# Designed miniproteins, single chains: the designs that were tried, part 54

Each design is a single chain, and the fold is of that chain. pLDDT is the mean over its residues in the fold that is shown.

## One batch from the design tools (miniprotein)

Design m1861
Fold by ESMFold2-Fast:
Structure m1861 (fold): chain A 70 residues (1-70)
Amino acid sequence: ATRYTLRVRAYDEEGNLIAEEERTFDSVEEAMAWLREFIEKHKDKAARVEGELLRDGEVIAEVVFTKEQL
């Protein structure tokens, strides 16, 4: 079965890593919902959130959200 892994990192205004998580999902929709939850959880302290979406171990999408987009 096709699996999707989302790797996410949140950084503060000084560039320090404040949160890092990875989770595997059966659909892109579930991965994107979890990304939104991760952003919501860290938006008050994060200056940048980086996400990397993998399909069966291969990177298919990369996203970066800056302070202005959070």
Scores: mean pLDDT 83

Design m1862
Fold by ESMFold2-Fast:
Structure m1862 (fold): chain A 66 residues (1-66)
Amino acid sequence: SEEVKKKLEELKKEADEFNALSQRYRGLAVRYEALGTKVEESERFRKLADEYDAKAQKLNDEAEKL
């Protein structure tokens, strides 16, 4: 149905946005880790990357169930 198609597009768009945020924070974590003096900041950015990746995966799982 058109309603299902629209919902799939919305879920995919939101998942893509969370994936972009995850990649950005993962890049920051790598950069801070390379500094060798910003361990807590690196770990915080890695945690944020993991959280956004999990949010994207949840939306992708919801889309697959439609």
Scores: mean pLDDT 86

Design m1863
Fold by ESMFold2-Fast:
Structure m1863 (fold): chain A 147 residues (1-147)
Amino acid sequence: NSMARALEEERKRQLQEEADQKISQLNSDYNAKVAELQKKIQTALANKDVDSLQQEIGQLDMLTQDTLSSLMKMAQQALEEGDYDLAIKYLQAAIDVLQQQIALYQQLLAQIDDPSLRQMIQAAIAQLQEQIQQLQRLIDQLKKKME
C-alpha cells in the first residue's frame, strides 16, 4: 500500500502501453510497405526480371533494417533507464520482424529458379537467424539481471 510503489507501477504500465502502441504502428507501417514490395516482387517474377527482383529484395532488407534500428534504439533507451521489462518487449518485437522477413524469404525461394539469387536469399536467411539468436541471448541476459 505504498503510494510511491503504486505510482512506479502505474508509470511502468503506461510505458508498456506506449510501447505496445509504438510497436503496433511500426508493424503496421512495415506490413504496408512489405505489401507494396510484394506487388513489385510478383511483377518481377512474372516478367522473369532477375535484376528488378534483386533490387526489390534489397529494398525489403533495407526496410527491415530501418524497422529493427527503430526498435533497437527504443530497447537501448529502456536499458539506459534500467527498465529491463520494457527493453525485452522491444527486443521481442525485433525478433518478430526478423521472423516475418525469414517467412517472406522462404516463400520467395519456392518461386525463384536463379541460382545466384537463391544463394543470396539463403545467406540472408542465415544472417537473420543469427541476429535472432543474438537478440534471444540478450533477452536471456536481461532476465538473469532481473533475478
Scores: mean pLDDT 89

Design m1864
Fold by ESMFold2-Fast:
Structure m1864 (fold): chain A 81 residues (1-81)
Amino acid sequence: MTTEEVVAGLRALAEAAPTERARETLLEAARLVEEGGGTVDSLQAAALLLRAAADEDPEGREVLSAGAGFLAEAALAKLKE
């Protein structure tokens, strides 16, 4: 999975987000991945951000948790390279 594909996936989740908080947090996660160059550290930082936001936003929790899982999978794939 490329950095561009990860960023696009997070932006797509943001478009479908039920809350403004979830949308803004998913866009911030996409920014962290894009500016971090899709490194494992940037993917993990973005996943942590989404996990923390999911605990604070019960209505956005499902989409934020999905985004965090997507980032964790991308980080694991990169570690296997």
Scores: mean pLDDT 84

Design m1865
Fold by ESMFold2-Fast:
Structure m1865 (fold): chain A 74 residues (1-74)
Amino acid sequence: AALIREAVRAAIAATRAEHPVAAALAERALALQEAGEVLTDEEERKRLEELAEANREALAAVEARAGELLRELA
């Protein structure tokens, strides 16, 4: 029963042309989640925490850049 995974994979493929970086991140997250099925609970948790931190850092960088642009427009 991989219906949810197939639906997510299809959604990622559909957004790849418009949002290639977001699509690549989502594909990587899905691949790590699938790999997590063969990892221990502790290893899976650690990898999810690392991914969450990397995503927070990426979002913070985008926010910082948006702030710079807003200051330039002021």
Scores: mean pLDDT 61

Design m1866
Fold by ESMFold2-Fast:
Structure m1866 (fold): chain A 61 residues (1-61)
Amino acid sequence: SLPPPLTPEERRARYQAAAKELQKEMDEEIAKEGDTPEVRRRLIEKANERIEQLDAELAAA
């Protein structure tokens, strides 16, 4: 049998933690490379990829 799925509280905590880390990474990238349209586009793509990855990981848990 598969292990039990994460609780809604645990799932929410994982998303909150990911959001905080992502915001920190975005701030660091802007500080290093400047606030340009290219950097913003890359950061949006990175954010979308991270959320999709987390969704897949949580769906498999």
Scores: mean pLDDT 77

Design m1867
Fold by ESMFold2-Fast:
Structure m1867 (fold): chain A 74 residues (1-74)
Amino acid sequence: SDLEKAYEDVLKRAEELKKDEEMKEEAERTIELARQAKQYYKVNVSLGRAYLNKAAALADKAEKEKKEREEKRK
């Protein structure tokens, strides 16, 4: 349940990033890592969590870069 909630949160963040054409590649990579995390949850919860954390870190980095780019654009 906690992992499902974290997975849905990361997907929602990635969908929001996908609305920005410049963030589309980062959003797609985040979605792919989140899907891999879900696939691994049944085999190794620790491995699934590691992939989810990696997806969340990419989303965080992309959101930070998007904000920085917007601040530099006038």
Scores: mean pLDDT 78

Design m1868
Fold by ESMFold2-Fast:
Structure m1868 (fold): chain A 78 residues (1-78)
Amino acid sequence: SPPGAATVTGPGLEAARKAALEAYEQGWPDGVGAGAVNRDGTTGSGSMPGGKEGALQAAEIAARNAGPDSVRAGGTAD
Protein backbone atom coordinates (compact mmCIF):
# COMPACT_ATOMS: atom_id res chain seq x y z
CA SER A 1 0.00 0.00 0.00
CA PRO A 2 1.17 3.58 -0.59
CA PRO A 3 3.03 5.32 2.24
CA GLY A 4 0.92 7.61 4.42
CA ALA A 5 -2.37 6.06 3.34
CA ALA A 6 -4.88 5.34 6.07
CA THR A 7 -5.85 1.66 6.00
CA VAL A 8 -8.41 -0.66 7.52
CA THR A 9 -6.99 -3.96 8.70
CA GLY A 10 -8.66 -7.32 9.11
CA PRO A 11 -10.70 -9.68 6.96
CA GLY A 12 -12.56 -6.91 5.13
CA LEU A 13 -9.41 -5.26 3.83
CA GLU A 14 -7.77 -8.59 3.00
CA ALA A 15 -10.84 -9.70 1.05
CA ALA A 16 -10.98 -6.39 -0.85
CA ARG A 17 -7.28 -6.52 -1.74
CA LYS A 18 -7.53 -10.15 -2.83
CA ALA A 19 -10.56 -9.41 -5.01
CA ALA A 20 -8.81 -6.41 -6.58
CA LEU A 21 -5.68 -8.42 -7.37
CA GLU A 22 -7.72 -11.30 -8.82
CA ALA A 23 -9.72 -8.90 -10.99
CA TYR A 24 -6.54 -7.20 -12.16
CA GLU A 25 -4.88 -10.55 -12.90
CA GLN A 26 -7.89 -11.69 -14.93
CA GLY A 27 -7.59 -8.46 -16.93
CA TRP A 28 -4.08 -9.43 -18.08
CA PRO A 29 -4.23 -13.13 -19.07
CA ASP A 30 -3.31 -12.66 -22.74
CA GLY A 31 -0.97 -9.68 -22.49
CA VAL A 32 1.41 -10.64 -19.72
CA GLY A 33 5.01 -10.75 -20.97
CA ALA A 34 4.19 -10.00 -24.59
CA GLY A 35 2.88 -6.49 -24.07
CA ALA A 36 0.27 -5.30 -21.68
CA VAL A 37 -3.39 -5.72 -22.54
CA ASN A 38 -5.55 -3.45 -20.42
CA ARG A 39 -8.87 -4.67 -19.03
CA ASP A 40 -10.66 -2.43 -21.54
CA GLY A 41 -8.82 -4.09 -24.43
CA THR A 42 -6.28 -1.38 -25.17
CA THR A 43 -2.64 -2.37 -25.52
CA GLY A 44 0.62 -0.94 -24.25
CA SER A 45 3.93 -2.13 -22.86
CA GLY A 46 4.07 -0.99 -19.25
CA SER A 47 1.64 1.89 -19.84
CA MET A 48 -1.44 0.30 -18.31
CA PRO A 49 -3.82 2.73 -16.60
CA GLY A 50 -4.25 1.92 -12.90
CA GLY A 51 -1.99 -1.11 -12.68
CA LYS A 52 -1.70 -3.28 -9.59
CA GLU A 53 -0.94 -0.30 -7.35
CA GLY A 54 -4.06 1.45 -8.60
CA ALA A 55 -6.13 -1.65 -7.93
CA LEU A 56 -4.74 -1.98 -4.40
CA GLN A 57 -5.36 1.70 -3.67
CA ALA A 58 -8.95 1.37 -4.91
CA ALA A 59 -9.46 -1.72 -2.73
CA GLU A 60 -8.14 0.10 0.35
CA ILE A 61 -10.38 3.10 -0.30
CA ALA A 62 -13.41 0.84 -0.81
CA ALA A 63 -12.67 -1.11 2.38
CA ARG A 64 -12.21 2.12 4.34
CA ASN A 65 -15.50 3.54 3.04
CA ALA A 66 -17.36 0.33 3.85
CA GLY A 67 -15.81 0.03 7.31
CA PRO A 68 -15.07 -3.24 9.12
CA ASP A 69 -18.73 -4.01 9.91
CA SER A 70 -20.02 -2.76 6.57
CA VAL A 71 -17.85 -4.80 4.22
CA ARG A 72 -20.12 -6.33 1.57
CA ALA A 73 -22.38 -8.88 3.21
CA GLY A 74 -22.37 -12.47 2.03
CA GLY A 75 -18.66 -13.04 2.52
CA THR A 76 -16.65 -12.05 -0.51
CA ALA A 77 -14.56 -14.74 -2.20
CA ASP A 78 -11.58 -15.75 -0.09
Scores: mean pLDDT 45

Design m1869
Fold by ESMFold2-Fast:
Structure m1869 (fold): chain A 87 residues (1-87)
Amino acid sequence: MIEELKEAVEKKDIEKIVEILTEILETGDTQLYTEALKILGKLAKEDPEFAKELAEALRKRAEELPPGFAVPKLRYIADQLEKAAEE
């Protein structure tokens, strides 16, 4: 999962990043979640424009999912990406 996330980030594949993040959140694995946040934090500093596009895609995915633990976490990640992109 984490290596696939890194590859998707390098390719700027928004759809694949959203898919992998949703899967990580559904596992409930706190280590995978923490590693994903580090990757996304670095992305937001290196490519603020892409980070904002990704944040919008994550919010859209949260709207399409049934109610569950992943939805508020996807919104939280989107908020963190936007903040990091503006810093």
Scores: mean pLDDT 81

Design m1870
Fold by ESMFold2-Fast:
Structure m1870 (fold): chain A 104 residues (1-104)
Amino acid sequence: SLGDQYFDQGNYQQAIDLLQPLADQGDSVAQHRLGQAYYYQGNYDQAIDWYQQSGSQGDSISQTNLGQVYYYQGNNDLAIQYYQQSLSLNPNNSLARTNLRQLL
């Protein structure tokens, strides 16, 4: 999408402006990208909210990203939970597997 193009260019505010209506309509890909855009802007609360919405729709990558955010916040229990949920959705998710191993 056009929002994905702005995201790939590092123009996170324009990506947010274009992805927000799609994410509000329940587009899990837009929700994931919106979470990433907020994360790169340093707005971690918004990033968590959008990753949770995308992850709740079965996006394993958003669940891995939630695990990473909680890990960096020092919440290892939530990090482990989200990495395990990511692997339940996609057993081939090497990032979730690697990050989970680091917490064990």
Scores: mean pLDDT 85

Design m1871
Fold by ESMFold2-Fast:
Structure m1871 (fold): chain A 91 residues (1-91)
Amino acid sequence: MKKELMKKLIELVLKLLVKKGLLTPEEAELLLQAYENISDELQEQLQPFAERLEADKERTEQINEIVERVRKLVDEKGPEAAIKELEEEIK
């Protein structure tokens, strides 16, 4: 259950970032694949994405704010409550 809950949380965070225009759907899919399985091919695809984030400080700061907000929500209310709140925000 914990592994399935973490995957659901990551998937919802990525969907929220796409909805807010902070990630493309392709970038979100790449990050989800990296969470599931990291390969040499995936590392090569992640490097240009990481370089774009480092070049775009505002985008990186906004992503970090959302990730930190979700992390605090998980710490305060648990992963199941965080999932519910994220699902409501994404709708």
Scores: mean pLDDT 77

Design m1872
Fold by ESMFold2-Fast:
Structure m1872 (fold): chain A 88 residues (1-88)
Amino acid sequence: GPSIEKLKAEIEEKMKKLEELAKETLEDPSKLPELKALHEEFVKWLEEKIEEMKKNKVPPILVKEIEEAKKKAEEILEETLKELAAKA
């Protein structure tokens, strides 16, 4: 419904910011603390939304979509950390 579409749009915007900062961190490793902080805030926000959806008994298929967004955010940080480690 409209509320789910709004949530998806907010997730897309936050994900884009995370991807942009991850790219900047590969060029400038001094930005890593900022990337970690943004990632932590985004994951915490996604976890809050997942718990809210579960509490409100939202269908599991919709909850899974938000859980996949959390997994993607974790993968972005993991891949960035691996690439930085390879350059060190």
Scores: mean pLDDT 84

Design m1873
Fold by ESMFold2-Fast:
Structure m1873 (fold): chain A 68 residues (1-68)
Amino acid sequence: STEEIQKKLLEDIEKLLAENPELKKNPEAVKEYEKIKELIKNKASIADIMDEWNRFIAIYNEELQKKK
């Protein structure tokens, strides 16, 4: 269901934040996380949530590149 997808996306983000402390120090990553939580709370479309998810993952990938 849509709600199960939304819950999984939130859990996946929270796991990434817990496993990557550098993301918690990145204001852009924190802002995207807060936006995703708000979209889920407001029952926004999966498309809108995925747009913000993709922005969060882009930030995550940039942080991963810093380790190389």
Scores: mean pLDDT 79

Design m1874
Fold by ESMFold2-Fast:
Structure m1874 (fold): chain A 69 residues (1-69)
Amino acid sequence: MEEARRLLREAARAFDQGDYVRGSQLLQQAIDAGATAEQIREVAEEARRQGWTDAASVLDLAARALEAS
């Protein structure tokens, strides 16, 4: 799951930079690489601690969507 976690952190950075296209692509790649809702929430918490509020919100929504199937 190292690749998925790396992609999630890159997605969070892209969202923080306002690059929602790249962020969404990286997030989808992370999910395809096996990212779990738990891992997405962990990275969302990391983003929130850094003050990346929008990135954290997007990742929280993605985790909920993944749990909903």
Scores: mean pLDDT 84

Design m1875
Fold by ESMFold2-Fast:
Structure m1875 (fold): chain A 87 residues (1-87)
Amino acid sequence: DIEKLVEVLEEVLSEAMLNLIVLQLLKLKGDYEKISKILSNPLSVEEIKKLLLEEFNKSEIIKALEILLSQDIGEETKEKLKKVLEA
């Protein structure tokens, strides 16, 4: 259930961490124009929630989280992402 996953993301992660997930999702789609816009003007939590529900499925979001966990994104961010995946 994508709605339940998005609610967990909103509860556990900061706005900055949510933007990191959106950037990873857009990289997987090759949407470099949207990446450039978000890097200049990060999305609010409400904008991210709407985007995730409208443009992505649960498996795409999980894949982005797994990719981020394999990268050097800092231990605090990694622990928060692990908590989301365990929910």
Scores: mean pLDDT 86

Design m1876
Fold by ESMFold2-Fast:
Structure m1876 (fold): chain A 109 residues (1-109)
Amino acid sequence: MTVKLKITAEEVKLNDDGTLDFSDKKIKEFPEVEVKSGETIKREYTVEKDAALVFTVEAENARVRLGVIGDKDAELIDTRVEELPGKSIATAVVKAKKAKVTVYATPFL
């Protein structure tokens, strides 16, 4: 059984008060992929400056697990999973300083 995954990375400005400024964002959409249930895929994003990265993974008619690994200058600050009729959305927020961040996504039927 395969699951359709959509992965998006949003680079947003991190304000001094810890809030995210979504009005100044850069969006990268990764190509949609069909993944076998229980198979893990990875996507990488590199930030050239101090920013917050928001990774969003959507899985059609399945649940999804999300993992994030970053360089020493990347910190995972939040993760969320929303289960909706017909899809799951997993989100991870990473604070990064000139770092490469890798997101791992595993769908489950």
Scores: mean pLDDT 79

Design m1877
Fold by ESMFold2-Fast:
Parts: structure tokens; sequence; C-alpha cells
Structure m1877 (fold): chain A 93 residues (1-93)
């Protein structure tokens, strides 16, 4: 189940990156306005041919899991949410 969920998250992230690349100039302007620097850098690298969409999606998910871990460590989560989070981290390693 955790591996299937990670695959689903990866597929959704790939689709999102492809959507942002299809509207590159507007996407870059929006990311700049919102200060979403990590996504902006990933889109620039994909556009330059320095990485694939798949590689960018994996890097974005790694960053999101890292930030989620910081939130988990600073806040109390339900036992179910903690177990699910640990399963995602393990499946992505």
Amino acid sequence: SAAAEVERMLANTVAQIEKWLANYEESMALLEEKGIETMKELLERVKAGEMSVEEAARELLREQLRRAREVVESNELSPEDLEQFEAYVAAFE
C-alpha cells in the first residue's frame, strides 16, 4: 500500500510538472510571485535539459517529505498519520 501510494504521488507530481512546463512563462511568473524557489529551480533545470520530468518529480517529493518530517517532529500527529508518514519515507528510500 505504501509503495502504491508513493507511485500515485509520483505520477501526480509528474502530471503537475508537465502542466507547469506546458505553461512555462506563466508558471515561472506565478512561482516567483509566491516565492516557491524549489519548484522554480526544478522547472528551469528541466527546461534546460539538465534533468528529466521524472527526476524533477522525485526531487520535489524528497523535498516535500523532508519538510513534512520537520512538521511531524514539531507537532503531535495521530498514531495513524505517523505510521502512514513513516511508511511513505521507507517506501521512498
Scores: mean pLDDT 74

Design m1878
Fold by ESMFold2-Fast:
Structure m1878 (fold): chain A 119 residues (1-119)
Amino acid sequence: MREKAIELLKEAIDDFKQALNVLEKAREKASPEVQKKLDEAIDFVKKAIDYAEKALRLVEEGGDQDEVIELLNKAIDYAKKAAEIFAEVAPEVGSDAVRAAGLLNRAIKLFEEAKELIK
């Protein structure tokens, strides 16, 4: 089941990277006030990616399963924080905010599935 968990984590990381790309493009069109909030969301998504990539590496190395779960929980927490900011900026950002939130929510579900397979 480790191989399946690895594939789910890779798919989730790709979803985070796609969300990051959407956010960076939205930032270019945003007002200075919304741009500041998008910078916070971008920082949270980057932190989610960092924790997720650390979890992926640890799974690939056959490392401590409890540490993997802790790293995945941190990635999920940061992804949720980013999603909350999208709710605030959605009126200006429009469909880009909805798309980014969709990608983050999908990644969160994939991490939840990977956690079940790792245990």
Scores: mean pLDDT 85

Design m1879
Fold by ESMFold2-Fast:
Structure m1879 (fold): chain A 89 residues (1-89)
Amino acid sequence: MPELSEKEKELVLTLITTAIENEAKVMYIDLSEIAEFFKVSQSFVSRTFKKLEEAGLIKVEKIPGTKYLKVTITEKGIEFAKKLEEEEK
């Protein structure tokens, strides 16, 4: 599993739990909107997504001609979010 900071864990948990709640394994994300919501830089969000993709928790694909990223949550990502939630008791 990736070595994540507290802020990176917050971002991961929020994204994956949102996907679970909506039964949507695919999300269309604007990096600037996510960065503003979490009060972090776009570079931070991009770097965090790269860590998650390398760990097999998500798949990220650029949509040509748009500002949106297609983010697919894997089964491993869902399991990881559940474990993070259990650690917060």
Scores: mean pLDDT 76

Design m1880
Fold by ESMFold2-Fast:
Structure m1880 (fold): chain A 68 residues (1-68)
Amino acid sequence: SPEAEAIRARVATLEALRDSLSPEQRAVLDEAVERLRRLDPADVDALTRVLAEMSRRLEAIAREEAAR
């Protein structure tokens, strides 16, 4: 389905970023990927929310790491 393909494409994009992330950021990414795999592919609002929450958490970790 187009919705399932979109989720697979998002997961592949996120996994490609994994090697450039810190261990703490990788944990957040892995959690988000697991949540995406469990989503109903038709639930676009849930998909958008998971990605937005992940982005905010990754940004917060990056700010904390820059301050250390």
Scores: mean pLDDT 80

Design m1881
Fold by ESMFold2-Fast:
Structure m1881 (fold): chain A 67 residues (1-67)
Amino acid sequence: GAGEEAARALAERFGRSAIARAEAAGLEGSYEVEVLSSTKARLTATIDGRTYELLVDAVTREASLLP
């Protein structure tokens, strides 16, 4: 639905931004997005061999590191 699409788009925007910054620094990076609900997505970013998982909340428009 539209909410799930918005959550994915927001998470992809955070992912693209992270990878663009990594590439500007000469590092390799990739990301993956998993939509969890109409308001939440999981963003998994791997930069220079290190993996970071973030919860992206489309209501607050924030990304938070998962424990």
Scores: mean pLDDT 83

Design m1882
Fold by ESMFold2-Fast:
Structure m1882 (fold): chain A 66 residues (1-66)
Amino acid sequence: SLEQQLQDLLDRMLGRVTGVDPRTLSDEERQALLDRVQRDPELSRRFAAESERLLKEIGRLLAQAA
């Protein structure tokens, strides 16, 4: 489903920013990793930058389809 594909993408982004594969973590460890990203200003900035890069690429594809 689209939700599963978005979740996989989110996991890959989180792994790229933190250097940790969230798929190898327990649910509690995964939540702790997300909390760490939100509380750590450097990790939060890197996550925001990666999100902007992805949105720019999606926007480029949508502009070609419109």
Scores: mean pLDDT 75

Design m1883
Fold by ESMFold2-Fast:
Structure m1883 (fold): chain A 67 residues (1-67)
Amino acid sequence: GPPVTYKLTKEQLENLLKDVKAAIEDYRKVLEEDPTPPRSFAEDVARRLLESLEQTQKDIEKRLKEL
């Protein structure tokens, strides 16, 4: 189905966007602070989660723009 964002209020969307942005920054920090080993399972997981969070951020920002 469509993203859950379609059923959220503007305030709930703004709060979710803040949380998603914080999570993105936390995962970026993990990727920058853990250079060892250079190709780890943890890095692959963090990169995939970061991509998913960045897509979620775009979906929230698009919904907020439509409101």
Scores: mean pLDDT 72

Design m1884
Fold by ESMFold2-Fast:
Structure m1884 (fold): chain A 100 residues (1-100)
Amino acid sequence: MEEKIKELIKEMKKILEEIKKEFPEWSSVVEELLKVLEEAEKEEDPMRRYLLVGSAVAMLEMYYWTSKPYLSEEEAEKLEEYVERLRELLEEIKKLVEEM
């Protein structure tokens, strides 16, 4: 279970790197979120690790909603898809933590 959670965090980091590549203006936000995920990978407590991962997803979602009025419809749809993918991975981590 621990190994699976670490793999899910790595997948989330890959998605964040895709966002940074597609939306360079989001680089500073993405780098801050990557730091939170690095902290989560080093966390030994499963619940605290889940909360750290959850905080990173929440921060990205907040930035998305505050930026949405300034995005094109195409950019907004693509970013929403990335946010949905990250939320799905967060739900998988939650289920694994509940099984521990």
Scores: mean pLDDT 83

Design m1885
Fold by ESMFold2-Fast:
Structure m1885 (fold): chain A 66 residues (1-66)
Amino acid sequence: MVTLSTLPLDAAGRVRADLSVTKELPSVEEARRAAEAHVAELADRVARVAVSIQDGTKVETEIVDL
């Protein structure tokens, strides 16, 4: 079980909670693919997306600038 969380940020650094997603996925690979798809959908709508993938005790966080 892997938890994907995304936090889209506008150009002013405000969180777009309406565009945030949290999903439980069966693998890190599927979580990364879901994150990539979500970031692609937001590419022209927000300035940045913070992506967090939690696999048990490990948390990977990436900030994607758009």
Scores: mean pLDDT 82

Design m1886
Fold by ESMFold2-Fast:
Structure m1886 (fold): chain A 91 residues (1-91)
Amino acid sequence: MTLSELLSMIHELDELVIYSKVPLSDEQKEKIRQFLGGLNPKIKVKFVEGEPTGKPNDILITEVLDDNTFKLSDGEILVLPDKEFPAVEVL
């Protein structure tokens, strides 16, 4: 699954498995959980080292470019915001 496909269906997902060919730090995993949780607070995110099982809803991180930037298997780049913006949209 591509990042664009994931973001289009993020609100419909109960669980997401993120695979990585490289070890992720606990800080990197937490940043990814916070980013995805900001998009869908109900989503359960699991991290697995290795390759995906070929399921259509799997994300694979192939490289860590920096603390906030990850390269995916399809060539897309996931960039996490340096600042948690929940825009406090005060209604």
Scores: mean pLDDT 70

Design m1887
Fold by ESMFold2-Fast:
Structure m1887 (fold): chain A 84 residues (1-84)
Amino acid sequence: MIVTGPVVHPDRPPEVLVITGSSREDIREALEAAKAVAPPGALVHIRIAKSGDKEATDLAVEEAERLGFRVLERSDDGIVAEKV
């Protein structure tokens, strides 16, 4: 049996994870930092430190779209967005 260890697929988009507070300013700063470091096509995972904060996830969607990200997924703990 050939056992293959974990292999990062070379054609997968790069991923950036940012953990942020629940305020609009914290979310905006987290997304601006992610935008500065992420290349075009990167997947940006914004995680709200407080689980189940619907208002914070709504703000994360609004700020991501304002900064030119394409929001792909929304959950109770954050969003996944693509840098366009």
Scores: mean pLDDT 76

Design m1888
Fold by ESMFold2-Fast:
Structure m1888 (fold): chain A 66 residues (1-66)
Amino acid sequence: MDDGERAAAGARRAAEEGDGVAAASAGWQYHKMGKGSREGALAALEAAVRGDAEAAGRWAVQSAKA
């Protein structure tokens, strides 16, 4: 609960700052904790690799909130 809200807030802040890699990293770490969705974390990583910081942040937040 607490960790999920903090992960979502961190991913949102990174996305707002234009740091898609940090946003995707937050989503991936949340998934590794067994709390987020794998599909959302992978989508965030793919968006970050393409340089789409907004999409990466959106998917990372979705992964953490789900």
Scores: mean pLDDT 67

Design m1889
Fold by ESMFold2-Fast:
Structure m1889 (fold): chain A 64 residues (1-64)
Amino acid sequence: SSTTVKTKPIAGSKGKVTEIYDKNGNLLKTVVTLSDGTVLEYSGKDAAKAAGAVLREFSKSMEP
């Protein structure tokens, strides 16, 4: 395919993060799947928002 897809689990969660890159290595989209099955999609320009969503999901797995 003309795109590269990278998927990683979110530590302490049943969720995952999927990053979609073009043939030149530019990030096109980040898809964050939460433990409850909610899917959040972010454009490449919103990579920081996607990272925030991953951090929030990870943080929910931590006890105070």
Scores: mean pLDDT 78

Design m1890
Fold by ESMFold2-Fast:
Structure m1890 (fold): chain A 71 residues (1-71)
Amino acid sequence: MIENAQKANKAIMAVASEVDLTTQQKTAIGVRLIEDPNLSQEDIEKMLLELGLSEEQARKAAEIITKVLKE
């Protein structure tokens, strides 16, 4: 449980260094990753598009999140 929250926070921080995220977007991403830590890169990308990221930003952010969650 705590490990999932720590990984989610690390993923959000890694994405925020490459992609400008609002506080609301960071919160939504964190909640989703804690609820389902086994989301595929495709599922993460779709979620990010729903949150208002561009296709390019969503793809890059999904790749970063997936790499952090696998490590």
Scores: mean pLDDT 79

Design m1891
Fold by ESMFold2-Fast:
Structure m1891 (fold): chain A 61 residues (1-61)
Amino acid sequence: MSLAEKLAEIAAELGVPPSVVEGAHRLLQEGFSDEVIIQLLKSEGISEETARALIEAIKAL
């Protein structure tokens, strides 16, 4: 199972566009803090609760 398939599954489970999950994953790899990523996701219309769940799901990969 590829990383792309895992990220797509997270997107489907949380009702978030795959591009948003891919962006959050990249920011985590680059060392951005959870709070910075949450603020960016909120600017894209994602709720804080969903943004936190998304970050935790990616970290669990």
Scores: mean pLDDT 83

Design m1892
Fold by ESMFold2-Fast:
Structure m1892 (fold): chain A 98 residues (1-98)
Amino acid sequence: SKIEELLKEIKKKIEELKKLAKQAQKAIDAKDWDKAKALVEEMKKKIDEGKKLVEKAYDLVKQEKASKEVVREVILLEAELTVLEMLVWAMEKELEKS
């Protein structure tokens, strides 16, 4: 279904964000501030893109009268994006001190 393909896209973006988060933390730990700032900005862009996909997923949930299991998956993906956004906020605060 359209919702299933969209959920795959959101999952892929979250996995890319997790990889970027590890790279950003490694750069911060190495005090490579230029690399860390660039990675954090890329994460911010991908989080905004992911949020737009989650909004589309909620619209499709309503249109397709999706199962409770699909609704739960959308909620959990939104929660993962929220955690990643909070992590970016924390990284930005650390970069301000450098």
Scores: mean pLDDT 88

Design m1893
Fold by ESMFold2-Fast:
Structure m1893 (fold): chain A 87 residues (1-87)
Amino acid sequence: SHMEELRKKLEEDILEGLKDIIIGVAALEALRSENLEEAWEEMMKMMETLYKEHGKEMTDADREELRRRFEEALERVKKLYAKRLAE
């Protein structure tokens, strides 16, 4: 049905938005605490919970993508803070 298709699309969009927020928070926490490993572990616990809540299993490909996104978010946060200190 159209409503079921719409719900699935919205659920996917919500999942992606929540993943972005979790990754961003983890990157900020990693820089604040200077503990990348702890921030990564806490992020992955939240991600596993998020995937379960949305009825999805996290694949190895998903874990590799999340690691890449976490590393990119760390660099973005570092650049943003460097720019703010220069202003």
Scores: mean pLDDT 83

Design m1894
Fold by ESMFold2-Fast:
Structure m1894 (fold): chain A 81 residues (1-81)
Amino acid sequence: MEEMRELAERYVTNPDDEVIAELAKKERELVKKFNELVEKHPINPATEDLPDELRKILEELRAIYEVVEPSMARLYDTLLR
């Protein structure tokens, strides 16, 4: 969470890269939605009991990270299996 938050803050504060700033905004919205769903449906991120709604959010985050931070997208591939 800290790393994703720092990346979002960094991109938002760099106006020279509007595309990255827009992606960071979408990432923040998805992270917020993910956190709200996790609070409602506590999960073990390494288990098979991941709800479909959370999986969809992770897939969307993975797609964003594929563009802005490929190493983070690779971590999400592991979480999604």
Scores: mean pLDDT 64

Design m1895
Fold by ESMFold2-Fast:
Structure m1895 (fold): chain A 90 residues (1-90)
Amino acid sequence: VVLVDTPEDLLKARELGLKSGVPIGAMLLTEKNQDAVLEELKKIPDLKAIGALRKVEELAQKIADALGVPLLIGDSVEEVVKKVAEAIKK
């Protein structure tokens, strides 16, 4: 799953996730919705990794720690989706 903080990055992450050849979802993450995001991600029993942009790293780290999954940080949506796809393929 890729976590982003804008609707524009959310659309990019979803499109790139579909093109990756692996099941990569994306969600909007903000300070206001972080608890709801955590609850939704808890419903995914086979979640292998969380990707996030550096600007939301602190919020994404809290979620990754709570779920016990690795956090993959990147400086662009393209970089984050690539890192998550590589982690899922292993």
Scores: mean pLDDT 79

